# Designed miniproteins, single chains, continued (5), part 77

Each design is a single chain, and the fold is of that chain. pLDDT is the mean over its residues in the fold that is shown.

## One batch from the design tools (miniprotein)

Design m18659
Fold by ESMFold2-Fast:
Structure m18659 (fold): chain A 60 residues (1-60)
Amino acid sequence: SPVEKLMEVEGVGEELAEAIVNFLKARPDASETELRAALNGLGVSKELAEKIIEAVKKYF
């Protein structure tokens, strides 16, 4: 499950993982910059955002 893979990142709970998956489903063409901006809008720290982006690049 994409949600379960994102939850493997320390600091990513179910709600945040679900929000990220929903963003990627709505915007499958989203750039790394657009994903970073979306994470910032969700209150995610810069350090955690980079870990999430790395996980997305690995699994998606």
Scores: mean pLDDT 83

Design m18660
Fold by ESMFold2-Fast:
Structure m18660 (fold): chain A 70 residues (1-70)
Amino acid sequence: MKKGLEIREELDKLIKEGLSPIEAMKILADKYLSDEQRQLTREIGQKLRQIGDLLDEGLKKGDLSLATLK
């Protein structure tokens, strides 16, 4: 527990050293993510891309109902 606080402290250090938050997060991900967590991140990323592609196709085909927009 509290590994998130350690990651946050290193993130703040990297940002103070002139890295962007995204660059700092990439370095921390490489340092702190296990192989299993990297695999899960890849699977999640792939599924998010598939969802994005399905939304784009739904919008192009008009399959998304206006009733879903409040």
Scores: mean pLDDT 64

Design m18661
Fold by ESMFold2-Fast:
Structure m18661 (fold): chain A 86 residues (1-86)
Amino acid sequence: MEKEKKEAEEKEKKQIEEEQKKIRKEDEEAEELAKDKIKDTMERLEEGKKKNILSEEEKELVEKLESGEITQEEVAKAIEEEAKKV
């Protein structure tokens, strides 16, 4: 019966460690993913601006970004929310 209690305790410790590692990894991955998304979004907007194919909303976001009214993070978030709307 010592074996079952030790295995249960080890399993619980492993689950807690896995969950804590997952949360830390998710936070780190979310930050890296957010940076990658921002970069990808900026490249898309720059390409769209160059080709004059930006939507009215995308044009407004680019103008606000260039004026310093909003951050690149805010632009990426707005575009993500718009993508979820469809």
Scores: mean pLDDT 72

Design m18662
Fold by ESMFold2-Fast:
Parts: C-alpha cells; sequence; structure tokens
Structure m18662 (fold): chain A 92 residues (1-92)
C-alpha cells in the first residue's frame, strides 16, 4: 500500500513524505518516524493518506495509524473513507 504523510507546520508551510509499505508493522514504523519528524519540526497537525489495494486493507491500515497516533498523544480531527483510500487528520 502507498502511505503519504503531510505535516502542517506553525509557519504555514507543509512537508510531505510518502512510501510504499508491505506490512502493518512497516506502516507503524513509518507513522512513528513521521510523528518524531513532526515533533522536531513543530507541526500543529498531520494528515495521513492511505491508498490500499482493497477497502478492507485500507480500513485495517487506518486502525493501525489511529492507534500509533493516539499512543503519541495526537487526536483524530477527521477521517474520510473513499473506496480503497483513507485520509486521517490529526491535531494535538
Amino acid sequence: MRVEVTLHLASGETRTFSTEVETLDELRLFARAAIEIAKMLGAESIEVRIDAETREEALRAAEAIREVFRQAGWKLASEEVSGNRVVLRFER
């Protein structure tokens, strides 16, 4: 699946990172790395976009992302599901 993370900085600038992940463990690692970068750069919100092969895979990936962000103290602001795509928005 393809995962894209967009960090929204206090300056109004954005930083975007994307990767292909094969497993949920790789997804969790990428999400944790993105959270650390967000902390370092002072991001106010984070958008995660998931493009999966199936709707079920996208929903499982979204659940894994929500848990990683929740454990890091980020709050889910919005979730949009469209077929095999999920977009999650997080804030502090």
Scores: mean pLDDT 89

Design m18663
Fold by ESMFold2-Fast:
Structure m18663 (fold): chain A 95 residues (1-95)
Amino acid sequence: DILERAEEALKAGDSQRVVELHRAAPDTKTRVGIGALVAFAQDAESARALLDDPDERTRVYAALGLMKASEDLAKQAAEESPRHREAVEKAEEMT
């Protein structure tokens, strides 16, 4: 199970493994699931990587995780693109 492996990688602090599992994900539902795990993990590296996902739900979950890990990194990401800014703004509405 990719989601179970992603959760184990997040608990181990293996951000690179989380990013690899996200890239290997067979469908959008699995990518959104990894995003949801990242939203609660406070892992800035994996959150930042998922912020460029084509699915908005994954980007919003990633932004939520990034905000919880580092407000400065979330602010920086929002300044880099309108797409990242929208994800951060939507994540702020959830907190």
Scores: mean pLDDT 83

Design m18664
Fold by ESMFold2-Fast:
Formats: sequence, C-alpha cells, structure tokens
Structure m18664 (fold): chain A 94 residues (1-94)
Amino acid sequence: MEKEKLVLEAARAIKELAEELRELGAEEEEVEKALELAEELEKHKKDAVKAAQLLLEAAGVPEELNEEEALEVLRKLLEVSKGLLEKIREARKA
C-alpha cells in the first residue's frame, strides 16, 4: 500500500509541475512529455522499481535499481518536485 501511494504521489507531483510550467509559458511538447511520464507511472503504480526506472530514463540516466533504491529515487523526486512547486507558486504571488 505505501509503495503504491508513493508512486501515485510522484505522478501527481509531475502533473502539477507540468500544469504550472504550462502557465509559465513552457513549450507544449515539454508539458505533454511530463504528463505522459505521469500517466506511465500511474500504469506501473504496483511496480515501484519500474516507476523509478521510467523516471531515470526520462532524465537521461537509465539504471537498474533494486526496490530500496527505487523507493529512494521516488522519495527524492517527490521532495524536489514539492520544493519546485512551492517556489513557483511563491514567485507567482510576488
């Protein structure tokens, strides 16, 4: 249950970032790629290793992961994504 929740939270964070980037004038192709990545993570919500590998492939650093390493990748992505969302939202308020 917790592993599936982590994958879904990572996918949601990517979708939220994509929408904020669209509002900031990012290229639609880049936004679409981020949304497709989030959808692929949701498809693999029960496979944290595959979800983390998809993230690394999208980042240009494909790597074989065990489950512990995969969960760490997902946690780090979620932390970074939340931090970026907070900074973007604060910049929009200024």
Scores: mean pLDDT 79

Design m18665
Fold by ESMFold2-Fast:
Structure m18665 (fold): chain A 94 residues (1-94)
Amino acid sequence: ARLLELLVRIVEQIDSVSEEELEYAKESVNKAIKVIIDVIKKEFEKNSNNMTEKEKKEEIYNFLVTLFEEALEMGLLTEEEQQQGIKLIEEEIK
C-alpha cells in the first residue's frame, strides 16, 4: 500500500523513534499514524509552547493533512489513500 510505505518512510527518518516503534508502524496504516502523532505530541510537550490542547491537535492535523496533500500532488498517494489517512488522523487525535 502506497500510504503505508510513505508513513513508514517518515517514521524511519525520525531519530527519536525506537526499532520497536518502527516495527509497530510497519504493521498497519493506523499504527504508523499513531507512531507519528505520538512523536509530534512528545515534541510539543518538550517545547512547552503555551499552546492549548486544542491548538496542539489543530497543528498536528494541519501538518499531516499538508503532508498528505503534497504527497498526492507528487503522485505518491491516491485520493482514496489521502482520504483514508485523514480519517485515521482525526480518530487518533480525538
Scores: mean pLDDT 79

Design m18666
Fold by ESMFold2-Fast:
Structure m18666 (fold): chain A 77 residues (1-77)
Amino acid sequence: SLLEEALEAVRRRDVRRLEALLAQGRLSDTEIIELFNEALRLRDVHTATVILDHVRDPALRARLAEALRSGRELALP
């Protein structure tokens, strides 16, 4: 699945592959949160920032920015 490919890109720190998958615009908000939480668990601020920069929804973007600042994972809906 697209989510499984994106999670693998996060785990491998393959930022180029992750950006290409995010650019497709096919990941749901829940899937974006799962990717972001994985980056936070890995303490990978760079990858977390890349994910945040591809979020177009201002409300979700604000939630991810706060999570990055606090270092706390977001709850899934």
Scores: mean pLDDT 86

Design m18667
Fold by ESMFold2-Fast:
Structure m18667 (fold): chain A 85 residues (1-85)
Amino acid sequence: LEELERELREKLRELALKLGASEEEAEAGAEKAVEAVLKNAKNKELVERGLKSLEEGAKEEKDPEVKEGARELIELVRKIAEAVE
């Protein structure tokens, strides 16, 4: 689980930087997002709604790097939700 948390934090940070966030903003945002995912990981309905929203956003994303990063984040969130069961 700790390794999946680290990967999610790294991917969130990378995505935020690509979207124009500062290093400090990217790190703080990634940490808060990881905490939110872990806090809600056992709520399967909330996780599925969030993932569906991310998948729709990723489909409409024009930047191929951001689109790829979003897909990787979706996969990591699913793995964390399964691990927290």
Scores: mean pLDDT 74

Design m18668
Fold by ESMFold2-Fast:
Structure m18668 (fold): chain A 118 residues (1-118)
Amino acid sequence: MRPLTPEEAQRLADLILERAPEIVKEIADEMGLTDEQREEVLKAVRAIADALRETNGDPEAAAQRAIPLLKSLSPEVQEAVLTALGRIAVKLQEEGHDEGAAAVSRVTAELARALYGG
């Protein structure tokens, strides 16, 4: 992927953060998460959005920044975070934010590889 400009990376972070609360609520309800676990998921998604902003949308660098946080979470919260990122990517693509959707999908794949693939 081409690097995003700092302004494009900030817009991507904002788009993620605007959609995250509703999507995280839906996933928490579906998975039977506690209010505390729901807040952990939302905090992790916010941290990933911040990592994308700080790395100018570099998915590999953003994922590396988020991996220690994700590994500290329970398996249920880890699954909820990956599910939330996937749904955010789909929603961004449906709204025509193709580059943003691709960046979120790539971060999600790198995080899943780190958590599941070793």
Scores: mean pLDDT 86

Design m18669
Fold by ESMFold2-Fast:
Structure m18669 (fold): chain A 74 residues (1-74)
Amino acid sequence: MEATVAALVPADPEVIAAVRATLEAAGATSVSVLASADPDRRVVVGTFPSRELAEAGAARVAALPGVVGAAVSV
């Protein structure tokens, strides 16, 4: 089943780039950066072909410095 990871990050280009690279390395088929309701934050969204890959990607992203949180949706 396809799954999505949404990571809440500061509006810091370095943190955003690290999260994007981590999701891509974990097997994300697409990665997008979206505006957050908080102007000091962004949401980085990765789409994965399986829940297992999404869970692995979310765990890696959550471990990165500066990341507020990451959630998996299936």
Scores: mean pLDDT 82

Design m18670
Fold by ESMFold2-Fast:
Order: C-alpha cells, then structure tokens, then sequence
Structure m18670 (fold): chain A 97 residues (1-97)
C-alpha cells in the first residue's frame, strides 16, 4: 500500500470512529477501538517505510491516546475533539506527500 493510501485509510478510520461515538450504541467502545487499531497499524507501517517521522507518529498517537481516555471516561465530546485533532495532523501529513 502506498503512503498516500495508508494516510487516507487512517483518515477514513478516524471518521468511522467519530461516527460510532455519535451513534452511542452499547458496542461503541469496541468499534472505536477496532478503528483506532487500524489507524495505529497504518501509522506504524508509514514509520517503517520512512514516510513519516517518529515525532509525527508520536504526535498523532498522543491525540489518539487522549481520545481513548476521554471515551473510557464517558466524555464523548472530548473524545471526538481529540479524534478531530488526530485527523487534522494526518491530513497535514497527506498534503506533504
């Protein structure tokens, strides 16, 4: 998979995670975790390929971690906010390709 495709799939996975949080279903946390795992796997692949730096990887993972903490605390608005921040960082990385 190309670096562009990996970044685009990461963005799509974050958008799905946000949508699952908005739906407020009983399985929301599990579905969000599955999507965030896909984001992490794509970012790890990008890091291994040298398409992103360790600093860029750490920056995205920090926002995803904050989103997960907020989600576990039941703060869905904060979880969405942090996911949007992670998405913005990935969109900036995509524009640099």
Amino acid sequence: MSPEELLKEAIESIEKAIEYIKEKSEDTIEKVLEELQKVAENLEELLKKGAITQEEFDKVMKELGKALEALKAGDYEKAIEYLKKAKEIIEELLKKL
Scores: mean pLDDT 86

Design m18671
Fold by ESMFold2-Fast:
Structure m18671 (fold): chain A 66 residues (1-66)
Amino acid sequence: MYTEEQLRRLAELIKRELERMGVDISKMSLEEIIELLRDLKVHFPPMKNLTEEEIRRIAEILKEMA
Protein backbone atom coordinates (compact mmCIF):
# COMPACT_ATOMS: atom_id res chain seq x y z
CA MET A 1 0.00 0.00 0.00
CA TYR A 2 1.41 3.34 -1.09
CA THR A 3 1.38 6.55 0.98
CA GLU A 4 0.25 9.89 -0.52
CA GLU A 5 3.92 11.01 -0.72
CA GLN A 6 4.89 7.79 -2.53
CA LEU A 7 1.99 8.22 -5.00
CA ARG A 8 3.05 11.85 -5.63
CA ARG A 9 6.66 10.75 -6.25
CA LEU A 10 5.43 8.01 -8.60
CA ALA A 11 3.19 10.53 -10.42
CA GLU A 12 6.29 12.72 -11.07
CA LEU A 13 8.11 9.68 -12.51
CA ILE A 14 5.09 8.77 -14.68
CA LYS A 15 4.73 12.38 -15.93
CA ARG A 16 8.39 12.32 -17.07
CA GLU A 17 7.79 9.00 -18.89
CA LEU A 18 4.64 10.34 -20.60
CA GLU A 19 6.53 13.49 -21.69
CA ARG A 20 9.25 11.25 -23.24
CA MET A 21 6.47 9.43 -25.18
CA GLY A 22 5.09 12.77 -26.44
CA VAL A 23 1.84 12.50 -24.45
CA ASP A 24 0.23 15.83 -23.45
CA ILE A 25 -2.04 15.04 -20.49
CA SER A 26 -3.35 18.64 -20.25
CA LYS A 27 -5.69 17.83 -23.21
CA MET A 28 -6.89 14.52 -21.70
CA SER A 29 -9.90 13.86 -19.45
CA LEU A 30 -9.45 12.16 -16.07
CA GLU A 31 -11.00 8.95 -17.49
CA GLU A 32 -8.60 8.99 -20.49
CA ILE A 33 -5.63 9.38 -18.09
CA ILE A 34 -6.93 6.43 -15.98
CA GLU A 35 -7.15 4.23 -19.12
CA LEU A 36 -3.64 5.34 -20.18
CA LEU A 37 -2.28 4.47 -16.70
CA ARG A 38 -3.91 1.01 -16.80
CA ASP A 39 -2.13 0.32 -20.12
CA LEU A 40 1.16 1.78 -18.85
CA LYS A 41 1.01 -0.40 -15.68
CA VAL A 42 1.47 -3.57 -17.83
CA HIS A 43 4.78 -2.25 -19.28
CA PHE A 44 6.16 0.05 -16.53
CA PRO A 45 7.57 -1.95 -13.57
CA PRO A 46 7.26 0.86 -10.93
CA MET A 47 3.45 0.64 -11.38
CA LYS A 48 3.07 -3.19 -11.14
CA ASN A 49 1.64 -3.24 -7.58
CA LEU A 50 -0.77 -0.29 -7.94
CA THR A 51 -4.45 -0.85 -7.08
CA GLU A 52 -7.31 0.70 -9.12
CA GLU A 53 -7.79 3.29 -6.33
CA GLU A 54 -4.07 4.22 -6.41
CA ILE A 55 -4.21 4.52 -10.25
CA ARG A 56 -7.20 6.88 -9.91
CA ARG A 57 -5.33 8.95 -7.29
CA ILE A 58 -2.23 9.20 -9.54
CA ALA A 59 -4.50 10.34 -12.42
CA GLU A 60 -5.92 13.09 -10.14
CA ILE A 61 -2.39 14.20 -9.15
CA LEU A 62 -1.33 14.27 -12.84
CA LYS A 63 -4.37 16.45 -13.68
CA GLU A 64 -3.42 18.85 -10.82
CA MET A 65 0.14 19.03 -12.26
CA ALA A 66 -1.12 19.79 -15.79
Scores: mean pLDDT 81

Design m18672
Fold by ESMFold2-Fast:
Structure m18672 (fold): chain A 80 residues (1-80)
Amino acid sequence: EKAAGEIASHIEDEVVANAVFTGYVLGKERAVELMRESGTNSEKEIEAIARATEVAEENKDNPVEAAKKVEEIFKEAGLA
């Protein structure tokens, strides 16, 4: 979706950008499934992705601010 792509384009870390884009476009449940299929079973990581996608959606009108908040969530979870 347009907003998800704009937010992802402002995130410098490709892994974080892809996680946000996937979570926003596919929704939280499908993003979790993909993470588990890739071998990620950390509840902290899954929670961080869910929170990051919610924050990105809430701040879609300001993609730069959304990107900063997403990166902070990942840092707090130890993922960035």
Scores: mean pLDDT 66

Design m18673
Fold by ESMFold2-Fast:
Structure m18673 (fold): chain A 86 residues (1-86)
Amino acid sequence: SMSVADEMERLVREMVEKGSTPSELLNAGADLADKAGFKEIARELAIRSVSMAILETAYSDDKKKQDQLFKEAVDFVRRVIARLRA
């Protein structure tokens, strides 16, 4: 079976390919971390998902801001993956 870090890398790749929102990516990461028993990581991802959903709604008319929010969400999940591999 794959490690949780490998599963999270697959999740990022698949969700980027299908055009998921930043908040959807962070929420899916939270669910994966929670099921794997990483409760604090799951809480951090879930809180950021809620915050990101608010920003996505506030900047729904700003394509540049939406692209920035997407990059920030991916970068955050990549940092979580790095911590899980350490």
Scores: mean pLDDT 88

Design m18674
Fold by ESMFold2-Fast:
Structure m18674 (fold): chain A 120 residues (1-120)
Amino acid sequence: RIDRLLKQGAENKALADKKFSEALKLLTEAGKLAGEKLAKDAVNALTKARENPVLMVNVGKDQLAKIKAEARKKEDAEKLVKEIDELGKKALELLNEFETYARTANAQFNRADQLLKELA
């Protein structure tokens, strides 16, 4: 039924948005440990990747690699990299959950749209 698909799609989209927001907070915190510009660059890259959820985990990994590379130049590099790895691991788990929920929501919305067109 169309109504059921739309409701389930909206619920999965809300879960995706929640997981994305949680991951973004963790990556922003990790970025700030290396520098404000890296935090801002990570936010911008992940926000753009929302348009194509299948790229999200890879974009997150790329941003974490850049953050860790910059942290290695700092005075307390070993401690900073460890903190960034802990934040990053949790953020990547959340981005993987985001991708799953976003893809499920998109499939449900696409199926509802197909059924609506069949009724026209």
Scores: mean pLDDT 86

Design m18675
Fold by ESMFold2-Fast:
Structure m18675 (fold): chain A 75 residues (1-75)
Amino acid sequence: SSAEIEKKIEQLLERYRKLRKDYFKTDDKEEQNKLAREITNIILEIRRLAAELGKVDEVSQRIEDITIEVYKEYK
């Protein structure tokens, strides 16, 4: 159902926020590379689900907004 997909997107966006925060905080290059792969996988999952709802552009903008917010907080 659309409601179940929307709930999954919200959960994945919160997980994305946490991974991106960990990515900017880490001084370990190996951990950073691992987090980058996990981030890429989550973005692909979010975009796949957003496509099912016809909301790819809207959700992609939300991902970008989260990235900017987290970067400003932890730079």
Scores: mean pLDDT 89

Design m18676
Fold by ESMFold2-Fast:
Structure m18676 (fold): chain A 57 residues (1-57)
Amino acid sequence: ISPELRAILEGFGLPLSKGEALEALRGEDPEKLRAIVPELPESLVPAVAEGLRLTHA
């Protein structure tokens, strides 16, 4: 995960030390991400998922 994406996720109260949050990020599941971070705007979910895809590639 890029430092920019980490800052965004932490800004929405998604601490990277949480196992469930990391599992959701690794799975690139938008619904799972929204369930863990309800405050994450839907408009940002695809961008976060794309960033994770690029990071894992």
Scores: mean pLDDT 56

Design m18677
Fold by ESMFold2-Fast:
Structure m18677 (fold): chain A 73 residues (1-73)
Amino acid sequence: MEKEKVKQALIEAGISEEVADEIVSKSKSPSEALENTRKYLRSQGLSDKDVDELVEYIRKKTEELLGKKVELL
């Protein structure tokens, strides 16, 4: 996984650098990083709708930075 590009997409979406580092360190693929991001956002008390909208935004940003399709799990 291109960890720096995935981390950049997370930071641009408003995720802190510390949390973004933790997410990409735990993740083997961009899709897994998005799932770990979803779990983090839900733990912070975001609604399912807000989580889905933010994860979709991060997915699109990750695709732009990687130049490849990224699927949600």
Scores: mean pLDDT 82

Design m18678
Fold by ESMFold2-Fast:
Structure m18678 (fold): chain A 120 residues (1-120)
Amino acid sequence: MEELIKRIEEVTKEVVEIAKEAGNEELAEEIKKLSEELIKAIEEKAPKDEILKKYSEFINKVIEAVYELKKNEEAAKEIEEVGDKFLEKIESNPDMSYEELLKEMTKALEEILEIVKKLK
């Protein structure tokens, strides 16, 4: 849990910096709110469907920020591919434990963080 929250916070920080550098304070604030909602769902041990919904909302805004503000279609596609692979793995394994779901989400966020860091 702590490792996952840390990765969400690290991705959020990098993407918020991108939005702020582009002068888009509204997008920066929206990304922060979505990350806080995802973290809250994880900390409160919300149902898997709710966590996956909050994850998708967060990742879609990360993709949007990378595509629109950095004009980097390739990086945006790489983030989308990482997110889609994670969701496909969860959908193909509906009996996956809560702990394993959080572990797989942590791996996806680590890959996304590396992509976002390369945008500097």
Scores: mean pLDDT 84

Design m18679
Fold by ESMFold2-Fast:
Structure m18679 (fold): chain A 91 residues (1-91)
Amino acid sequence: EEEERKKIAEKLKKAMKESMTKVAEKLGYKEEYSDEEIEELLKKELEKIEKEAKETGDKRKALGKEVALKLIYAMTKWLGTNSYFKAFIDV
């Protein structure tokens, strides 16, 4: 039943991509962003999180933000939904 597992995985990937694309479009993010631009945005947001942690001493909050950011980055990279990552950062 290898084919059934592959079919389910592909359907989930497509559904997630469509959902994320629709959210980005609804928020006005129709512009195409390069992988390099998204990587630079990730780096800048991680630096902001680290700076905030050093200033506030709230390492738990910083860890939560870092995990969420990296998870969204990995998901957008896997699905090719760079516009959603930009929308996520701009919130």
Scores: mean pLDDT 79

Design m18680
Fold by ESMFold2-Fast:
Structure m18680 (fold): chain A 78 residues (1-78)
Amino acid sequence: SAEGLALIARGESLIKIGLENIKTGDNAEKGLELVKEGAALLVKGGELIGPEVGAELKKRADAIVAEAEAEYEKIKAA
C-alpha cells in the first residue's frame, strides 16, 4: 500500500538521522530515540504491505535497534 511504503521511507530516514547522531556523538541519546521511532515505523509500514514483509521488517528493525543500543553504550563508556 502507498501508506505502508510512506511509513517505511519515513522510518528509514529517521533511522539514518539517528544513527548519524549516535556516530558523531551529537545528541547520541536523541539519536537512539530517533532510531527506535524509525524502527517502529518500519514495522508498521511492513504490516500494512503484508504479513511476510511485516515479519521481515520486524526482524530488521529489532537488529537495527540492538546495533544502535550497542553503539550508544560504547559512546557512553568512552
Scores: mean pLDDT 86

Design m18681
Fold by ESMFold2-Fast:
Structure m18681 (fold): chain A 82 residues (1-82)
Amino acid sequence: HMLPGAAPSTDPAEVVRALVRTLRQAHAEGRLTPESVIQAAETLKRQLGLEEEANRIIELAKKGDFDGAVQEMERAAERLAA
């Protein structure tokens, strides 16, 4: 996370939106787990440096609040797109 001038190969907002789509698809297929949501949030921390947003998503996932976790990810995407 301490790489000056390092840019993701993909638009950061689109990376977050792609994670949201993946989680929604997993939910529709009955494969969604809290661990899947936590893994997506850890990816946001590691690749995009979104530590505060990722921590909120992890806490929501631990509570089983899938809708809240997805909404938090969508808010992060909006902030990155602005």
Scores: mean pLDDT 73

Design m18682
Fold by ESMFold2-Fast:
Structure m18682 (fold): chain A 118 residues (1-118)
Amino acid sequence: AELVPVTVAARVESRPVPAGPSEVTVTVTVYAADAPHRVDVTVTARSAETGAVLATASATLTVEPSSRDAAGAWRGTGTVTMTVPVLASDREVEVVATARDAVSGAETTGVARLSVAP
């Protein structure tokens, strides 16, 4: 039987955030898997102006197969939410999320720049 490679994707929610405590959601998708996958996720938020780290979160997700893609392969989705203390002086926050499948070692990085709403 032909082995279909396991692939992971990380997506950062991209929307304006207010100054003060703001929630940021990272969505992780595992492709071409018909069994639960353990995914290690690290998320870092930085001030785009200063480069200062505002928040860091890490989580291990168990991503269950939930749907089939257009090729008929199973995929699953999980989410990580973190609170970022956005400073009133910030204009943009850069969020970097790295997701790694613990078994296959497949890794991806998602990046978003979020505008700070007045």
Scores: mean pLDDT 73

Design m18683
Fold by ESMFold2-Fast:
Structure m18683 (fold): chain A 81 residues (1-81)
Amino acid sequence: MEKVNEAAKKLAEEAGLPSLELTEEEWAALSEEMREFMEKGLVDLAEGKISLEELQKKMLELAAKIHGAKQEEVDANLAKI
């Protein structure tokens, strides 16, 4: 988990996303999603269905999506009041 989180954070920083701040809960959720994604992605990579670069891009997109989904859920709950 820690290695996956560290890699995702480093990739985000290298991509110029230094302001992508995740809560501890969001990091835990990202860690689980990333683990499942990497497991499936490594199989696809071994079969030649996806490149390493595409896998890395999808990991960053997943991190951004999880962060965005949490924010949208909060906003949706506030809007119902």
Scores: mean pLDDT 60

Design m18684
Fold by ESMFold2-Fast:
Structure m18684 (fold): chain A 75 residues (1-75)
Amino acid sequence: SEEDLKALLEATREMNTSSDRTKPEILERFRYALGSEDDIVRSLARMALSVELIRAKNEKDEATVEALKEVMGLL
């Protein structure tokens, strides 16, 4: 839905601007989006998390890498 897309956009903005990308409130919003009935919302959530995972790996931020992998079910 439009509300779900807006919520995902806000979560993505917060992840990009937060000093702590692993805040429970940010990660929970992405977990919720990944479980959405809307294929577009799920795909956009996976894409946003994948982009952030690459960024975290490049920054050698191991804590963020592990948290994002856990949210994405890659552990």
Scores: mean pLDDT 83

Design m18685
Fold by ESMFold2-Fast:
Structure m18685 (fold): chain A 87 residues (1-87)
Amino acid sequence: KKELIEIYEKLKEAIENNDMEEIEKQVEELVELEVEKLKKENPELSDEEVQFERDLLLSMATLQLIYLEKEELIERIEKRIKELEEE
């Protein structure tokens, strides 16, 4: 998943630079990729259920951005990139 790694790398850079607009953009990209994967794996999901999952994922990401220290966020992203590279 080269596309996913690129998004995480951009998100890490945006967090390091306090670029809130870019952070929001990259988070939305990640959520959309996760939602597309969810729809592919669960074709029975209604549009309403898909929207609920999208909103939930966005809310969770927003809470992490608000409550986690910047260093903790970067560390989590780096760990996720490493996991993706090892697949």
Scores: mean pLDDT 78

Design m18686
Fold by ESMFold2-Fast:
Structure m18686 (fold): chain A 118 residues (1-118)
Amino acid sequence: SMEEEELIKKAEEYIEEGKKAAMEKNYEEAIAHYEKAIEILEKLPESNLEALKLRAEAYILLGEAYKKLKDYEKAIEAYRKAIEDYERAAKLANEEEKKELEEGIEYLKEQLEKIEKE
């Protein structure tokens, strides 16, 4: 629907604002923007592949920002949420997209192992 498209666009805007804040090392500001994007995307149905992929991206960026702040517990939680969203997205995706999502899941699992060793 047009309402779902507007919510996705708004979430993308918050993600871009968060990325800009993170580039300037304003990680607390970046986190606030990523959390706003996630709040918007949670309103969309679990059948929306684009929303699931975008929410996973927001969780990855949230986890990265928490790592910079050395909040490893919150970083782990964010990466686990990103894995859940990629796993849901993989069930809706075609074979080519599914391969990319599975590669993303493997990357996130590797990041979790690195954090858990600290």
Scores: mean pLDDT 89

Design m18687
Fold by ESMFold2-Fast:
Structure m18687 (fold): chain A 81 residues (1-81)
Amino acid sequence: RELALQNALGAAAVQALLQYDKKTAEEFQKAVGMAMQYWDDPEKAAEYWKEAEDILAKAGPEAQALAAQARAAALAALAAA
């Protein structure tokens, strides 16, 4: 259940970033994909989640805001369903 939620939030952030900057979105999607692949290895998953956050930090405050807004919207939509 938690894995499905994290996957949905990650996908929403990637979609928002694709409209902003395709390269940043692709790098973020790759890192999130690796984190989800290692769902049974929380230490390895945490390394890839950190890599995803580092990608957002390098992209700047607009990319960080877009990812956060997309995650919040996805969470609200899931709560309403």
Scores: mean pLDDT 76

Design m18688
Fold by ESMFold2-Fast:
Structure m18688 (fold): chain A 65 residues (1-65)
Amino acid sequence: SSAAAQGYPADFVKAVTVLAAKGVVTQADAKAAGISDETFKALDKDGDGKITAAELVPYARAHAK
């Protein structure tokens, strides 16, 4: 459980790594990479059990200066 932390640093990086390798992050890939179910659901906006680049871009831009 990591609901209280801004807590994407490790799981977000893992998701980006899988996405870069496969073009999508499935729930099975997330589990294999050690991404928490909570983080996966937070990133999976369409509920297909997949995370796309479009869902990660807003997080990257939120940290832009």
Scores: mean pLDDT 68

Design m18689
Fold by ESMFold2-Fast:
Structure m18689 (fold): chain A 70 residues (1-70)
Amino acid sequence: EELEKKIREIVDKFVDTNGLDKAAIDELVAAGVPYSIAVALLSRGYSVEEIKRIYEGYKNPEKFLEELKK
């Protein structure tokens, strides 16, 4: 709960400050990728197709986000 809120705040600031492509984020969300994961991976330089393939292997967003952190 609190972790999700903090992640969302960081993600929203990152999107606004670094000008991430909103269309790419929207495409990933439409494909079933959570917003926070989509933004985190796009900010690291992953392509939309790579993110979709990675998420197909990870059906648990919490575990996936923890692996992305460190």
Scores: mean pLDDT 67

Design m18690
Fold by ESMFold2-Fast:
Structure m18690 (fold): chain A 81 residues (1-81)
Amino acid sequence: GKVVAEGYVDGELVGRGVGEATEEGAKRAGNLAGAAASTYAPDAEATVRGYVDGELVGEGRGSPGEAGKRAADAAAKAVGG
């Protein structure tokens, strides 16, 4: 399986992270999506959505880094914790 994390700022998709369906893969995917949102607009509120095998398993909101971490943690819990 795969984890996909999609980063959004003002409703626009600004980046995507992909990893294996493992806790480490989920954290990598969320971190990449958060980093993309931070590069796009570091001072904006971001939303990161985590998907496991195409199913939405979690959503993070806050600063880009916080949004990415929250989505990563939710996806990691869905795959193995």
Scores: mean pLDDT 83

Design m18691
Fold by ESMFold2-Fast:
Structure m18691 (fold): chain A 83 residues (1-83)
Amino acid sequence: SKEELRQKAEEHRKRGDEAFAKGNYEEAVQHYREALKYLQEADPNDLDGIAELLRRLAEVYAKLGNTKAAQAYQDAADEIRAR
């Protein structure tokens, strides 16, 4: 169901936040990508939620030194907010 997918998205977002706080950036990327996938399947119109996950992915990739991926996710988040 959409509700189950949304709950999985929130669980992965939380695990991503915990990994990011611990400096486990590769683990944080994995969880944020799963959260984004589940949220898009559950509610593609949750633009705020999607933009937040994209912004988090940009921050994690910046910490990993992947400037190109960081910029791409930041641009994607900005496009969603600009509509």
Scores: mean pLDDT 89

Design m18692
Fold by ESMFold2-Fast:
Structure m18692 (fold): chain A 95 residues (1-95)
Amino acid sequence: SEAEAAEVPSRARNNARDATPEDAAATLEAVAVALERAGRADQAAALRAVAERVRGLTPAEARGALIGALEAVGAGQSAEAILAAAEAGRARGAA
């Protein structure tokens, strides 16, 4: 449901600051499943792409990418904006 899809990103973001790369990837995949069930296939595909990328990142970069992606999803942004937000978050984590 859409309510469930919205709740999952909010809860995930509250725990994101302490996430490992594996936790970040698992969270993004769980949110992607919820988005796909809500009919948001493009956003779900974007989150799955971010999940693949975070597995090879440092914990700080992975957390930054996770937070950026979840903020964009929570704001109802496009797949392109989700990917851009994830990269901006990763870069902030790397600094």
Scores: mean pLDDT 81

